# Designed miniproteins, single chains, continued (3), part 35

Each design is a single chain, and the fold is of that chain. pLDDT is the mean over its residues in the fold that is shown.

## One batch from the design tools (miniprotein)

Design m9185
Fold by ESMFold2-Fast:
Order: structure tokens, then C-alpha cells, then sequence
Structure m9185 (fold): chain A 69 residues (1-69)
């Protein structure tokens, strides 16, 4: 399903750039969140998360990916 696809996409990104590539991308996103820290930043981060994420099912996809490996 949709959750499985999200998990696979994450695994493929890691394979393409290796663990360093995947970690670098994650760090970039974390730095953006830090730049807009505070209540206003939290609201913007939530809006971005809603636009780009499935919400709770994304967590299930990640867990499923680990079990499938």
C-alpha cells in the first residue's frame, strides 16, 4: 500500500547515496526546522508535514521496511 511505498523510497534513497547521503538529507530537513524554531516555526513545520506526509501511516511504512529487510 501507500505506507509500503514510502518505506521503500526511503531505503532506495539510502542505497543511491549510501548511509551518508540519507543522513545528510535528514540533517538538512532538521536544520530547516531549527531555523524556524518557536511557535510560529512549529506551525510552519506542521503545515509542511501535512503537505508532504501521510501522517501516522508513514511511521508504519518505516517500521514495515525494517521488518522486510
Amino acid sequence: GHAERAGRAGAEAGRAGGPAGAFSGAMSKTQEALDVEGEEGARRARELAEAGTEGPSAKAAYQGGLLGM
Scores: mean pLDDT 49

Design m9186
Fold by ESMFold2-Fast:
Structure m9186 (fold): chain A 74 residues (1-74)
Amino acid sequence: SVPKAIGLILRAIGDLLDAEAALKQGNPQQAIQLAQTAIQLAKKAQEIDPSLKEVADKIIQQAQDLIKQAQSQL
């Protein structure tokens, strides 16, 4: 349902913010895990509601960029 897909996007945004906080606190491994979860949630949201593709793709891109940044600190 559309409300479920929106809920997944909101959770993905929350996990992405938590990932950014983890990276700032010097925990790149936790940042990677949270960012990977955000990617999974965003992908599931666009599968349920394709109209969310643009916002989901943006979350996925930001999460992938954060993973690359975190990996450089390992």
Scores: mean pLDDT 90

Design m9187
Fold by ESMFold2-Fast:
Structure m9187 (fold): chain A 66 residues (1-66)
Amino acid sequence: MAAERAREETERALRRAEEVAATKSPKDGANAYHEGAGIALRLGDREGAARLFALAKQLYDEYEAS
């Protein structure tokens, strides 16, 4: 179903963003999470988008505090 497909794509975006956050700077990771959230919203996965936005904000806050 379309909702199931949207969740799968959101999980792929999350996994990619986690890899960027682990291998690049926190700023690059935050940008990757934010972009993933935009993809999730376009696919209709509002819960997944909210989670990705929260992760992006947390990394931005850590970057700004440093």
Scores: mean pLDDT 76

Design m9188
Fold by ESMFold2-Fast:
Structure m9188 (fold): chain A 71 residues (1-71)
Amino acid sequence: SEKKKEIEKLALEKVLVIKESKNAEEGQEKLDELAERIKKLGFSSEELVELKKIEDELLSLSSEEIKKLLE
């Protein structure tokens, strides 16, 4: 579904920010932008749980693998 793809994309973007931010200020700014996007999309509690589950799975991947998935 479209919503599932958006959740997967947001998880990929968030994990990439965590792995590749050069400093805490840059990372926090990008994470705040992602949090605002998530808020505007109006995800349910179940969808937010799925987002976190995907994030946890993606943390095992390299930055290069995550970038390839975002293409």
Scores: mean pLDDT 79

Design m9189
Fold by ESMFold2-Fast:
Structure m9189 (fold): chain A 84 residues (1-84)
Amino acid sequence: SMEELEEKIEEALEDSDLSEEQKERLRKALLKNPEVIPVEDIKDLVDLLSGIDDEEIIEKVIKALEESKNYEEFKLKYNEAINS
């Protein structure tokens, strides 16, 4: 549900070390297309991004979320970003 999605997004972002700009972009991307990532995986994604020291990789992952229409597209773009 949208309520569950919003709750999981805020819970994940609250404890993250991401900038406010990155948090807002992630929130907007995930709410715009809920099919991009399973609700149960949102916290793991945010925790992973918080552990990345390379801002270029974080930017690529956020763009992957913003530009992907579904989970399969996101996984492809995500794997390219983190393996670069």
Scores: mean pLDDT 80

Design m9190
Fold by ESMFold2-Fast:
Structure m9190 (fold): chain A 80 residues (1-80)
Amino acid sequence: MSAKELAEKTFELADKLYEALKDNPEAQKALDEVLHGDVKDFEKYAKKLLSLTPKEYQPLVEEFIKTLKEVRKLLLENEE
């Protein structure tokens, strides 16, 4: 999968999660922290998001976290 396709998939997953978690402000804040927070605190934010997410949406969160990690890795590997 190209970096562009992976980024598009990551944003699609984020949009689905914002909709799924619209009635849970704490989970939405955790999602914002995963997307826009410090990379050093990523695992902390990811664990918080998973703990606040209903069981039915946990696979979606896991896929989102995985794709976001892959996008960030590809961006780092393309630096000279």
Scores: mean pLDDT 78

Design m9191
Fold by ESMFold2-Fast:
Structure m9191 (fold): chain A 76 residues (1-76)
Amino acid sequence: MEEEERRKEEEIEELVERAMRILEEIIGELSPEQREKVREILRKVLESMSDEEIEKMKKAMERLEEVIKEEEEKKK
């Protein structure tokens, strides 16, 4: 039980960091205070999600990351 919960917590932390990067690429750089607040909100939201919802979120983030990377490559 704890092993599965630990794995989920690690996935949530990775998703929070990925979501933060995506958000900063779209909106612009956040202050340290804004980052902490957004991370806290994201952790709470992701912790309330089912495994299926987490998988869907992962796929959505991957798509957004690909789009952001392609746009950055064009601008650089």
Scores: mean pLDDT 75

Design m9192
Fold by ESMFold2-Fast:
Structure m9192 (fold): chain A 70 residues (1-70)
Amino acid sequence: EVSREEALKKIREVASREPDPEVAEEVFEFGKLRLDEILEKNGKITEEDLENILSQVESLIENAELLRSR
């Protein structure tokens, strides 16, 4: 099990990889929303839940990079 504080810290670390600070905040807020939805539904966060959120945040950053390169 992962604490909400630890999960938010990891989501922020991944979101901060986005060089555009406005986009970085948007992907962080997406990750936070997903985290809060899981907590509301399940009452806890597992390591697997966190990994899924981090994967989604990384995918959003990759999509932003692809849009800039094309």
Scores: mean pLDDT 80

Design m9193
Fold by ESMFold2-Fast:
Structure m9193 (fold): chain A 67 residues (1-67)
Amino acid sequence: SSMEEQQRIIEGQRLASQAIEYVRRGDFETADRFLEQALRLTEPVDPKTAKIIRREYERARREALRR
């Protein structure tokens, strides 16, 4: 993979972590925006990582909604 692809994956994972933080804070609107950015960066270059990001986000969202 190119260095550009690796940078997109790293930035996507960083944005996904921020999305989860906003979910835990109850700010779902901001969280969804960070997730969309994370998936736009990762899905074209690494669909497997994008699938993991989506799964982890959905888990965090389900846990937050139970409160």
Scores: mean pLDDT 87

Design m9194
Fold by ESMFold2-Fast:
Structure m9194 (fold): chain A 105 residues (1-105)
Amino acid sequence: SEEDIIKKINEILDKMSKLLSRMKDLIDQARKSTDVSEREKLLQQVNRIMSDIAGYFREIEELIKQLSEEKKKEVLEKLGKLLEEYSKLMDEYNEITKDLDKEKS
């Protein structure tokens, strides 16, 4: 049913939200660390989270194809908010990676 699909999407969105929270924590730790090796390990964990988020995004994309236009719009609005947060964290990740590369030079 459409209700069962929406429930599954909401469970995935909740998982994505928790991963974004973990990603933020790891980025904050990497930003505060002066140890190159520790920052690299933290950034590797962020890369794994990015892979998981990409997987969940693909799963939602398949599920939304089964929804009415009205329900699809509601899901895309919620997903859009998570993607805005993800985009901000990606910018912070790229800044830390660039700074790390400069320290190695």
Scores: mean pLDDT 86

Design m9195
Fold by ESMFold2-Fast:
Structure m9195 (fold): chain A 97 residues (1-97)
Amino acid sequence: SDAELDQMIDQIEENVETAYELGMLTPELYEEVMKAIRKARETKSRAALQELVSKVQKAIDQLQQVLDNRPVSSPLELSIYAQMQDLLDQLQAVLAA
């Protein structure tokens, strides 16, 4: 449903903002992901959702690189990474339907 999709997009935005505040995303990638979030929220088109999947995957890849280079990760950093992976899986399931 559109309401469930809006909730997923809102959760992606919250996790992306928190990851950026924690220094886990570059400003350039943060802006790219936020632009994709805005487009997906406004249009809910298949193309916009596919773009969002691509940008979320790029964000997850950067989060993974940051975590792999840390000797110790905080519970919050690990939680964001896990939530982003789950949200990506949910978004891909919407596109498969």
Scores: mean pLDDT 88

Design m9196
Fold by ESMFold2-Fast:
Structure m9196 (fold): chain A 74 residues (1-74)
Amino acid sequence: MLSEEEVIALVKEHEDSRLAKKIQELNDAIERALTGSPEERAEALARAQKVIDEINRDIKGGEGNRKLGEALAA
């Protein structure tokens, strides 16, 4: 069995790696939506919404993240 310290380190590494990648993809998609052409904007918004949904699934208790996603999309 892993020690509690090892478990905490693994949880942080998993969350940091996965969540950070998703947040980075979301930020990139939002930036493209703001600075891109109308066609790129539509695709970027669709991508951003998909990433928000994935983040919500990964967190599991992300009802607040869903609300933030809806506010961001509106």
Scores: mean pLDDT 65

Design m9197
Fold by ESMFold2-Fast:
Structure m9197 (fold): chain A 84 residues (1-84)
Amino acid sequence: MSRRERLLTSLLALANELQELYKETGDERFRALAVEAVELAVRLARGEISPAEAERGLRDLLAQVAELDPETAARLERVHAELL
């Protein structure tokens, strides 16, 4: 699988996890981050951003998740470590 395909998969997986956290907690900040993850995936899929820009966006999203829920962020960082 290409780096671009792995980044797309990771961004969509992160978006799904954040959407589930929103459903469980009711915290709209998780929903906002899920939307941002989908937007990065769409831009990467359309070639509007490079894989390097998508990787930076993924790191920034994980940093924002860490401010809300450090335990979840640490778990997600381990899952995506190969791409960080």
Scores: mean pLDDT 81

Design m9198
Fold by ESMFold2-Fast:
Structure m9198 (fold): chain A 62 residues (1-62)
Amino acid sequence: MFEGSQLNNKGVVLFQEGKYEEAIALFKQMISLGNELAIPNLAQAYKKLGKYDEARRLEAEY
């Protein structure tokens, strides 16, 4: 849980810097560790890259 918070903070910083692909990689890692707090952040990062179908599927699955 605590490590997931550190990954989320790093992902948010990358997102704010416009590094959406790197942010997506970190948010996916968090979800693979069971941290569902990354799901809305991952969906937003997909939308920033124009990957609306990936964002919608993620939001529908969880």
Scores: mean pLDDT 77

Design m9199
Fold by ESMFold2-Fast:
Structure m9199 (fold): chain A 55 residues (1-55)
Amino acid sequence: PFNVSLGTTTFTIYGTVTEKGDTITVPSGATFVVDGTTYTVATDITVPKSLVTNV
């Protein structure tokens, strides 16, 4: 798992992520938790490493 911070809110992502340069790709089917609720990624998303903690 890794954490993504947007302002004061932290999201925890579960699943296998791929690091590529300055980005991290979260694949379809990975799960993430927002305020105690679990969501599933519908399609691959790319997140800048600058928004990621504990990677």
Scores: mean pLDDT 69

Design m9200
Fold by ESMFold2-Fast:
Structure m9200 (fold): chain A 65 residues (1-65)
Amino acid sequence: MKLSPEAAELVHKGIVYVIDGKYEEAYELFKKALKLLSPEEQKELLKAMKEQEYLKPIAEELEKE
């Protein structure tokens, strides 16, 4: 999947915050990234995140929107 530079930066920062234990801040960053994407790109990003065990919980929360 190819993301815009802005969406890619938000996803990268979100991943760093998940690793750092800042789950609420990570959620807001991923939510902002998803708003920059088409519905098809959103599904692809969420699928890719769920393939990583440490990102699966936050991806499942984002899917409920």
Scores: mean pLDDT 80

Design m9201
Fold by ESMFold2-Fast:
Structure m9201 (fold): chain A 85 residues (1-85)
Amino acid sequence: LSEEVERSKGFPLLLRTISLKNLVEKLRDQGLLSPEGEELLRRGEKILEDLHNNPDASGLEQLQKLSEITRLYEEALELAIKSLS
């Protein structure tokens, strides 16, 4: 992720994204993540990798993609919680 995303209002979003990724990965490692949740995690990982490999992306594009990654991880977490009910 570029320095622009970290310095802009995207820094809190980046921290939230990393925190959610770690939580969802822990749920996967414990066998608590559904196949649908695993697919959401993979989609988020691909977008994050694309951002890392695309340093020329604008700050706005980086924030938009980071927001999408965050949404995917939140959805994966919500599915895991529902599956435990």
Scores: mean pLDDT 75

Design m9202
Fold by ESMFold2-Fast:
Structure m9202 (fold): chain A 83 residues (1-83)
Amino acid sequence: LAAALARQLIERDLIDMGVPAEKARALAEAMVEAAERAGDDEERLFRETKEIAISHGLSEEKAERAARNALAAVRTARALAAA
């Protein structure tokens, strides 16, 4: 996993959703760690990233969007690392 790329993509998406920059960076780091633990288990990645977002004060709707964005970012980073 290209962790730096995944982090940047997740952080940007969180900022675009209105999450403050400091919180967005911390969330993106936590979500990348969750992705590294989940490996290829996309269900686990989605569940863990959603739980992380909720624990940091995002609403259920925003947390679900953040989890979907994190999954997409991880897929993109893995595809680019494999190319």
Scores: mean pLDDT 83

Design m9203
Fold by ESMFold2-Fast:
Structure m9203 (fold): chain A 95 residues (1-95)
Amino acid sequence: SEEEEKERLIEAVKEFFEKLIEYAKKYAPELTEELKKVSEEFLELMKTQSVEEILEALEKLDAELAALPKSLSRKERLEKFIEILKKINEEMKKK
């Protein structure tokens, strides 16, 4: 069912964010609180969206991350991740 697909998707994204926060603690600890806030907001917004809207948001996130220069440092990539996720969160709030 869509509800079961949505729950699995939310759990997978939550696990990803938890791993990303641990990564941030190691390489850019100053970004961890902001990353937690934007990640928690994204997870909350997922609860109000359809599976199709969630998949669209995740596809946009993946595409924008893939477009980032490979020369960026770990910290710069995390900063860009936070910026991209904030933009996606704002777009989801409009729905």
Scores: mean pLDDT 86

Design m9204
Fold by ESMFold2-Fast:
Structure m9204 (fold): chain A 96 residues (1-96)
Amino acid sequence: SPVEKAAQILEKQLREMFNITEKDKEEFIDKVLEYAKTQSEEDMMMTVNMLATLVLLSLSKEEAKKFIEKIIEFLREQGLEDYAKQLEELFKRLFS
């Protein structure tokens, strides 16, 4: 289907974006989260969800854990505790 083809193209692009040094990955994630702070709550949640998906699809389990923990902390700092708990429980289900 066209949706499946779009998903495959996106997955390939996401993987290529993370075929860089660990420092560059961390800087990219920090930049995305900093940008998210300038957005509405709804747009921030979309940005964070896309970033979490990118991390889970493109990185090793160890790197994914580190960056998901960073995203959870960001959500807590923004006052989005319920979303932080949802992401934490999802991560526990996937990796525990």
Scores: mean pLDDT 75

Design m9205
Fold by ESMFold2-Fast:
Structure m9205 (fold): chain A 79 residues (1-79)
Amino acid sequence: MARERLAEAQAEAAALVEKHAPSLDVSEMSEEEKKRLAELLERIAEAQLAVVRETRGEEAAKELAPKLEEVVAEDKKLI
């Protein structure tokens, strides 16, 4: 289920952020953790699109897709 996949990806991302949250410094993340975070951002975006498709329909998902792709690209620049 798309919502369940989104929740799992968000929980994993939250756990990774919480590990480094006291300093909120991405530079403390290892190369492997940065790669994992980038993969989780892609997975969250895919899951969000699936949820929108299931709840709001295909047209809403198509309109959201390019905006979400831009957000993921910007977030990856910060890692």
Scores: mean pLDDT 71

Design m9206
Fold by ESMFold2-Fast:
Structure m9206 (fold): chain A 64 residues (1-64)
Amino acid sequence: YNQALADLAQGMLKLVDEGRISAPSAAAMVARAMGYSGSTVGKLALSSPEEARKVLEEHLQTMS
């Protein structure tokens, strides 16, 4: 379990909920930190806010 990645993802979710960052940007940043390819990161950055938030939450579930 990588605590730093979990902390990053939790922080990104808070920023999304506060409207300070878009969910696609947050999901892309977490995916990049997890070592996903640039194409996967780019796809997440272009996804809908609802889809990106769901993906980010699913990644947090997988990390635990």
Scores: mean pLDDT 75

Design m9207
Fold by ESMFold2-Fast:
Structure m9207 (fold): chain A 87 residues (1-87)
Amino acid sequence: MELTPAEKKLLAEAEAALARLETDPAGVEASLSPGRLALLGHDLAGLRAELAADIAALKALSEDPSASVEQVIGAVLAMLGHLLSLE
């Protein structure tokens, strides 16, 4: 399945966010408002695991010629939801 330019950009943004969560979790936590951290249940480790899974799923779909548009949209929406949790 060929990813659109927007989907490729989202994947790159997700990979950058994951790298930041892995290398500087304290800095990420410090950059979030107290209200945003509360909404995440103070679970940056859980969000990191979910974002890693989203990245792996979208990459697998991009390499699968049998992948449906619906599967790609589902993976993109999951990734967007997790990324928006960091905004």
Scores: mean pLDDT 77

Design m9208
Fold by ESMFold2-Fast:
Structure m9208 (fold): chain A 108 residues (1-108)
Amino acid sequence: AVEEADRYEEEGDYVTASELYLVYSVTATISKSYSEEQRKEIARGLREVAAAIEAGDLDSARKSLIKLYTDLFGWSESQAQETADRMLSMPAADLVRRLRTAADAIES
């Protein structure tokens, strides 16, 4: 939940807050009645971010995350940048796993 993510952020646990924001983003995407084609495009974007992280290309991963959040939620670029930076502070293996799990859930 967003409130829970904010609480962990206040406690200085930015990794946990970022994980909760990712879960919220996936749930919101599924709930917004996106078309099958739109869901496939979002899932593709998430997998592209995961691949960039595995390749060690954090600059490309950051740009892709910013684009995904601005396109997905209509967030300002500043909000998307802040969220992307928090997500990229996660352990790379955990972030990759979560992004792929999120992509699979969106395509389900």
Scores: mean pLDDT 69

Design m9209
Fold by ESMFold2-Fast:
Parts: structure tokens; sequence; C-alpha cells
Structure m9209 (fold): chain A 61 residues (1-61)
């Protein structure tokens, strides 16, 4: 498994987690703030993982 593949997978998992937390924030108003915070953290994690994958691809290609 390549580092690029691992970073891409990490980005995908973080993106899905962000979407799920955003949905949960809309469906559960009592915990909305916690889910929104988690979604923001996951979105940032996805962006970082995508950038790392791009940099690793450029180094190898």
Amino acid sequence: MSLVEQFRKGAELNRRAAEENRRLAEEDPEKSYQYESAANINRVGADISERLAEEEEKRRG
C-alpha cells in the first residue's frame, strides 16, 4: 500500500465522517454544537490528507 493510497483513504474517511457529523448536527439539536465541531475537525483532516497525497504524488511522479 502506497503512502499516496493511505493519504487518499484517510481523506475519504475524514470526508465521510464530516458529512455524517453534519447530518447528525441537523438531526440532533441537543448535540448540534458537538457534531458541528467534529464535522469541522474532520473536514480539516480531509483537506490536510488530500494535500499530503498530492505532495507525495508529485515527489514520486
Scores: mean pLDDT 82

Design m9210
Fold by ESMFold2-Fast:
Structure m9210 (fold): chain A 96 residues (1-96)
Amino acid sequence: MNREEARKLLEELWELAKERAKAKGVEYDEEELKKLEEEIKKKIEEILKLLEENVTEEDLKRAEEELAKEENEDTRRAGELSIRVLKLVLASKPAP
């Protein structure tokens, strides 16, 4: 499992966020949405680098515990994808 799969999961997380906002009646201006999507794609690369350098087993455990307490279905789905990203990043780290 690798960095490219983690990036794909982060992109799926963004798509989930868009669909849920749309379902709740949030209207995006097409130009504003395009600008946000470009920014999000750039931020995904920055996030992956930060996770590779900083994420720990304790961060994963804490995220899993928070997900278990989450009652909102949409937030739980987003959290599940985030946990999968953390697991992929941790699994792809070279042994110290």
Scores: mean pLDDT 70

Design m9211
Fold by ESMFold2-Fast:
Structure m9211 (fold): chain A 68 residues (1-68)
Amino acid sequence: SAEERAYEAALRAAREAGLSDSEARYAAQMSVAVVKGKMSEEEAIAAGEALGIPREALRRAIEAAKRA
């Protein structure tokens, strides 16, 4: 599905950005939520920062999900 492709693309981008497996899975879930219109990119980045995920890594994951 398109959702599965977005998730896998975001997960790959997050791992390439140096995130741990748990952080990468969280970033991928947030990226899919942004693509589905369930939350804004700013809300996703703010939530990630609260968990210690770098803003740039999450931006890369969101971008990859959008391109999938």
Scores: mean pLDDT 87

Design m9212
Fold by ESMFold2-Fast:
Structure m9212 (fold): chain A 81 residues (1-81)
Amino acid sequence: MLDEEAERLEKELEELYPKVVAAADKLEDPIKATNVKFLALAGIVTAWMAQRIKDEELKQRSIETARRMLEELKAFVEEVE
């Protein structure tokens, strides 16, 4: 169910956030570090908004966007860890 999927994505992004921060803090470039942290927060907000969207098509697009952000952030953390 779309609400359940959006809630799960928000939880995964929230759980990943401290790992993204730790990985970003290992970067020498403060701009890149800030951008990655911002992307993680944007992902959380996207998943949070998806739960509140009533239009199913827009909700599905928002879920897909949050999922892509989650996968990108997971890849970043794995690369830096």
Scores: mean pLDDT 84

Design m9213
Fold by ESMFold2-Fast:
Structure m9213 (fold): chain A 115 residues (1-115)
Amino acid sequence: GLEEELEEAIKNEDVEKVYELTLKLLEDVDPEALAEALLSRDPFEIVEVMGDRFVLGSILGQLVLGTSKLSDDIIVAILAALLTRVPEEVVRAAFGDVLPQSILDEAVELAKKRK
């Protein structure tokens, strides 16, 4: 499934495929519920909103806690895909205390180029 493909893409550092798979996983997620869960910064609220998207839910939960072990390029790809569903202000509020400003800025620029 898409979640298994996402794990393989992350393992292989396939940045483009991580972006594309994250977009597909987010396309049927309620953007308002996702924004509220991200702003709560509660990993359990994020996992609940993501539902059967357990891999992506776990990744986003780890990111809001500042415990992610993913490479910067993979984080940028995931956040750029997330920016197609939620406003930049939500992403910056959710992750600004736990991620370097440079990573957030790179994700925003990547999202703009993909529009």
Scores: mean pLDDT 87

Design m9214
Fold by ESMFold2-Fast:
Structure m9214 (fold): chain A 90 residues (1-90)
Amino acid sequence: MDSLVQLLRQSALNLSDVAGKLDPDAGPKLRDDFLSGVDSGAQSPDQGVQNASRMADVADQLAQQAPPELQPQAQQVRNQFRGVEGGFLV
């Protein structure tokens, strides 16, 4: 598996963990949605870039809504998705 796809998958799991700490009912659904997006991106690099960008936007929104103790984790995940997006574009 491509290292960028593996990083996307790990970042999606980290993002869903943050979301689950904010809303325990939302975490599992977001995890499934994000992993489905990663799988689609593995079939198409263009979809991978778009999915990474969208997940980074979600991570940014979660960071804005997260309590201060979770903001660093959400920011780290957001930066990981932005990095993967950049990696697909080069």
Scores: mean pLDDT 68

Design m9215
Fold by ESMFold2-Fast:
Structure m9215 (fold): chain A 87 residues (1-87)
Amino acid sequence: SAEEEIRKLVEETIEYLREKAAAETDPELRELLLWYVRMLEHYLKENDYEGAIAAIKAMAEVLATRDPELAEKLREKYEEMLKIKEK
């Protein structure tokens, strides 16, 4: 189902953010990434896929200046989720 595909993409986004946080040397950015992980885990627990998609979009916007590569990756995930949602 579309919901199962979106859930998988959100789970992949969580794992990517965890890996990024583990490698991050800037403690402020590391804490921000871990907070994003907790936020997405909350949306998955509530089955709030709309919230998860909106959160990933917002993360990409916030991170655009601090980590443009991460922001681009999050935009890719967001756009992929939207394509699945659009039948």
Scores: mean pLDDT 85

Design m9216
Fold by ESMFold2-Fast:
Formats: C-alpha cells, sequence, structure tokens
Structure m9216 (fold): chain A 112 residues (1-112)
C-alpha cells in the first residue's frame, strides 16, 4: 500500500527531525531550531502535494517560497502552509493566530 509506505517515511522523517530539534533546543541554537522548522515545513508541503490533489498548486508554491533566500518569501510560504493545514484539519481561529505568531518567531530567528 502506498499509504502505508508514506506513513513509514513520515514517521522516519519525524524521528530524524525530532532528534535534531531536541539537540538544537538543548544548545539554545534558535537559528538552527528555525532552520529545522523550515525544513519540516518544506517536507509537510511535499506531503500535502502528494496526498491532497486539491492543494497541489498551493503546496508547490509553498515549497518554492520556503526554499527562497528571501525571508519575506519564507514568511509567505509558512503562512500558506499554515492555511492549507488549517483547511485540512478544520483549525480554530485561535489555532490559526498561534500559528501566525509562531511563524513570526521563526522568521525573526532565521534573520539572525
Amino acid sequence: SMLKELEEKLKKLEEELTKKYEEALKNKDWKEVAELLREAAIEQARLIKELYPEFKEEAERAIELLESEDLEKVREGLLLLAEMLAKITGASEEARKRAEETIEKVVEALEK
């Protein structure tokens, strides 16, 4: 099953990213934490592109924006990813606001 293979790849990616994230947090390397969150965002957008055909174009745009050297484009990519996830999960207005606040902190950390 392609779904089972995808779930196994997702779990492996999550385990690898979690380990790097915990090490960066232990070292209080907020720039590396932000870079890891950006990498996770790119991989989440790739998965949305594969699983949700209705979001294919938005997911491709999010990936292009997130891979940019321009922090304003990275912010736009993170916001676009958050909007896609909110539509998929039926996220509350409060959850959307928390995502926007987290995105701002990530962009500020990447600017360092």
Scores: mean pLDDT 78

Design m9217
Fold by ESMFold2-Fast:
Parts: C-alpha cells; sequence; structure tokens
Structure m9217 (fold): chain A 88 residues (1-88)
C-alpha cells in the first residue's frame, strides 16, 4: 500500500541520516539533505500523487548517489529511489 511504502521510506531516511553522520559527512550537509527529503516525504503523505515531490526526492537521492563511495549508502539510496518511483 501507499502508506506502507511511505512508512518504509521514513525508516530508510532515518537509516540514511545515521550512515551519513557515521561516515563523518559534514553534519550541516547531512542535516540539510535529511530535512529536504523529509519535506518531500511530508508532501507525499499529504498527497501521494504529488509527482513533483517524488521527482524532487529522486533527483536529490540520485545526486547523493553520484557523490557517495559507500556501498551501504548507495544500496539504501537505490531502495529509496525504487520506492519513490513505485509511488508515481
Amino acid sequence: SVEEKLEELEELLRELLELLLEEEEDPTRAIGIYLALLGDLLELKRDPSDNAAADGAIALLEELKKESKNPKIIELLDKMIELLEELK
């Protein structure tokens, strides 16, 4: 269901923040990424058909994936992108 996918995305977003902070990522940048993605997820919770919010989140995750060398972060980003694409 849509609600199950959004709940999974919230869990994955928390895991992403933890991994970014553990890898000594700039705390300001990690928090900024987290807040931007949280904003998109809150918009999707209000309107699951908001393709603009989904596309914005996907674009940010794809950019983060290009910058990451951590295979755990890349795997988590891929899972989040897949779930967001399934919501469209």
Scores: mean pLDDT 82

Design m9218
Fold by ESMFold2-Fast:
Structure m9218 (fold): chain A 104 residues (1-104)
Amino acid sequence: EIEELIEKILEIIEKIVKESKVTDKELEELLELYKKILELEPEKIKEMLKDAADTEHARFFKEIYEAIEEGDFEKAKEIIKKMLEELQKRAQESENAPPLEFVE
């Protein structure tokens, strides 16, 4: 089931964001998980990307899958890295954001 692979991807992303570290090993692991999802359910992935087009994370997913389909795995890893850096930035902004943003 692709749901298990997606859950694994989200776990790795959350760990990277929390630890503020991105290693080549973790980028390779994420790339392999994205490749497995595309191989199992290519049509479902295309439909999911259509429905989620307005989120920044969905835009990164589209670029990642396009790079994988092209066979450019180095480009896919670079896109994954950019996605992780953007998510880390958002997490840092949320941690530094005072309660004022949610309770004022």
Scores: mean pLDDT 69

Design m9219
Fold by ESMFold2-Fast:
Structure m9219 (fold): chain A 90 residues (1-90)
Amino acid sequence: SEEKENLLQKLGILVLKAASAAYAGNLEEAKKYMEEAEKILEKLKELGVDEELIEKAREEAKKIVEAAAAKDLEAMHEHSQRLVEILNEM
């Protein structure tokens, strides 16, 4: 659906913005983007996306931002790839 596709794109963009902010040391800005990402995950759940996929996406998004804050580019890349795979299953 168009609504679902739009939400999936917004989720990806918000996680990328959060990771970028965290990498730059802007942890408060990263938190704000992650709060927006959580609202998108709630909306996807309302649209009938599997709760297991929502939880996997939440965990991978969190790990991306944590890796970015630590400047661990390898971990950030691995968790970003996992998030893309999860979003493609939604």
Scores: mean pLDDT 90

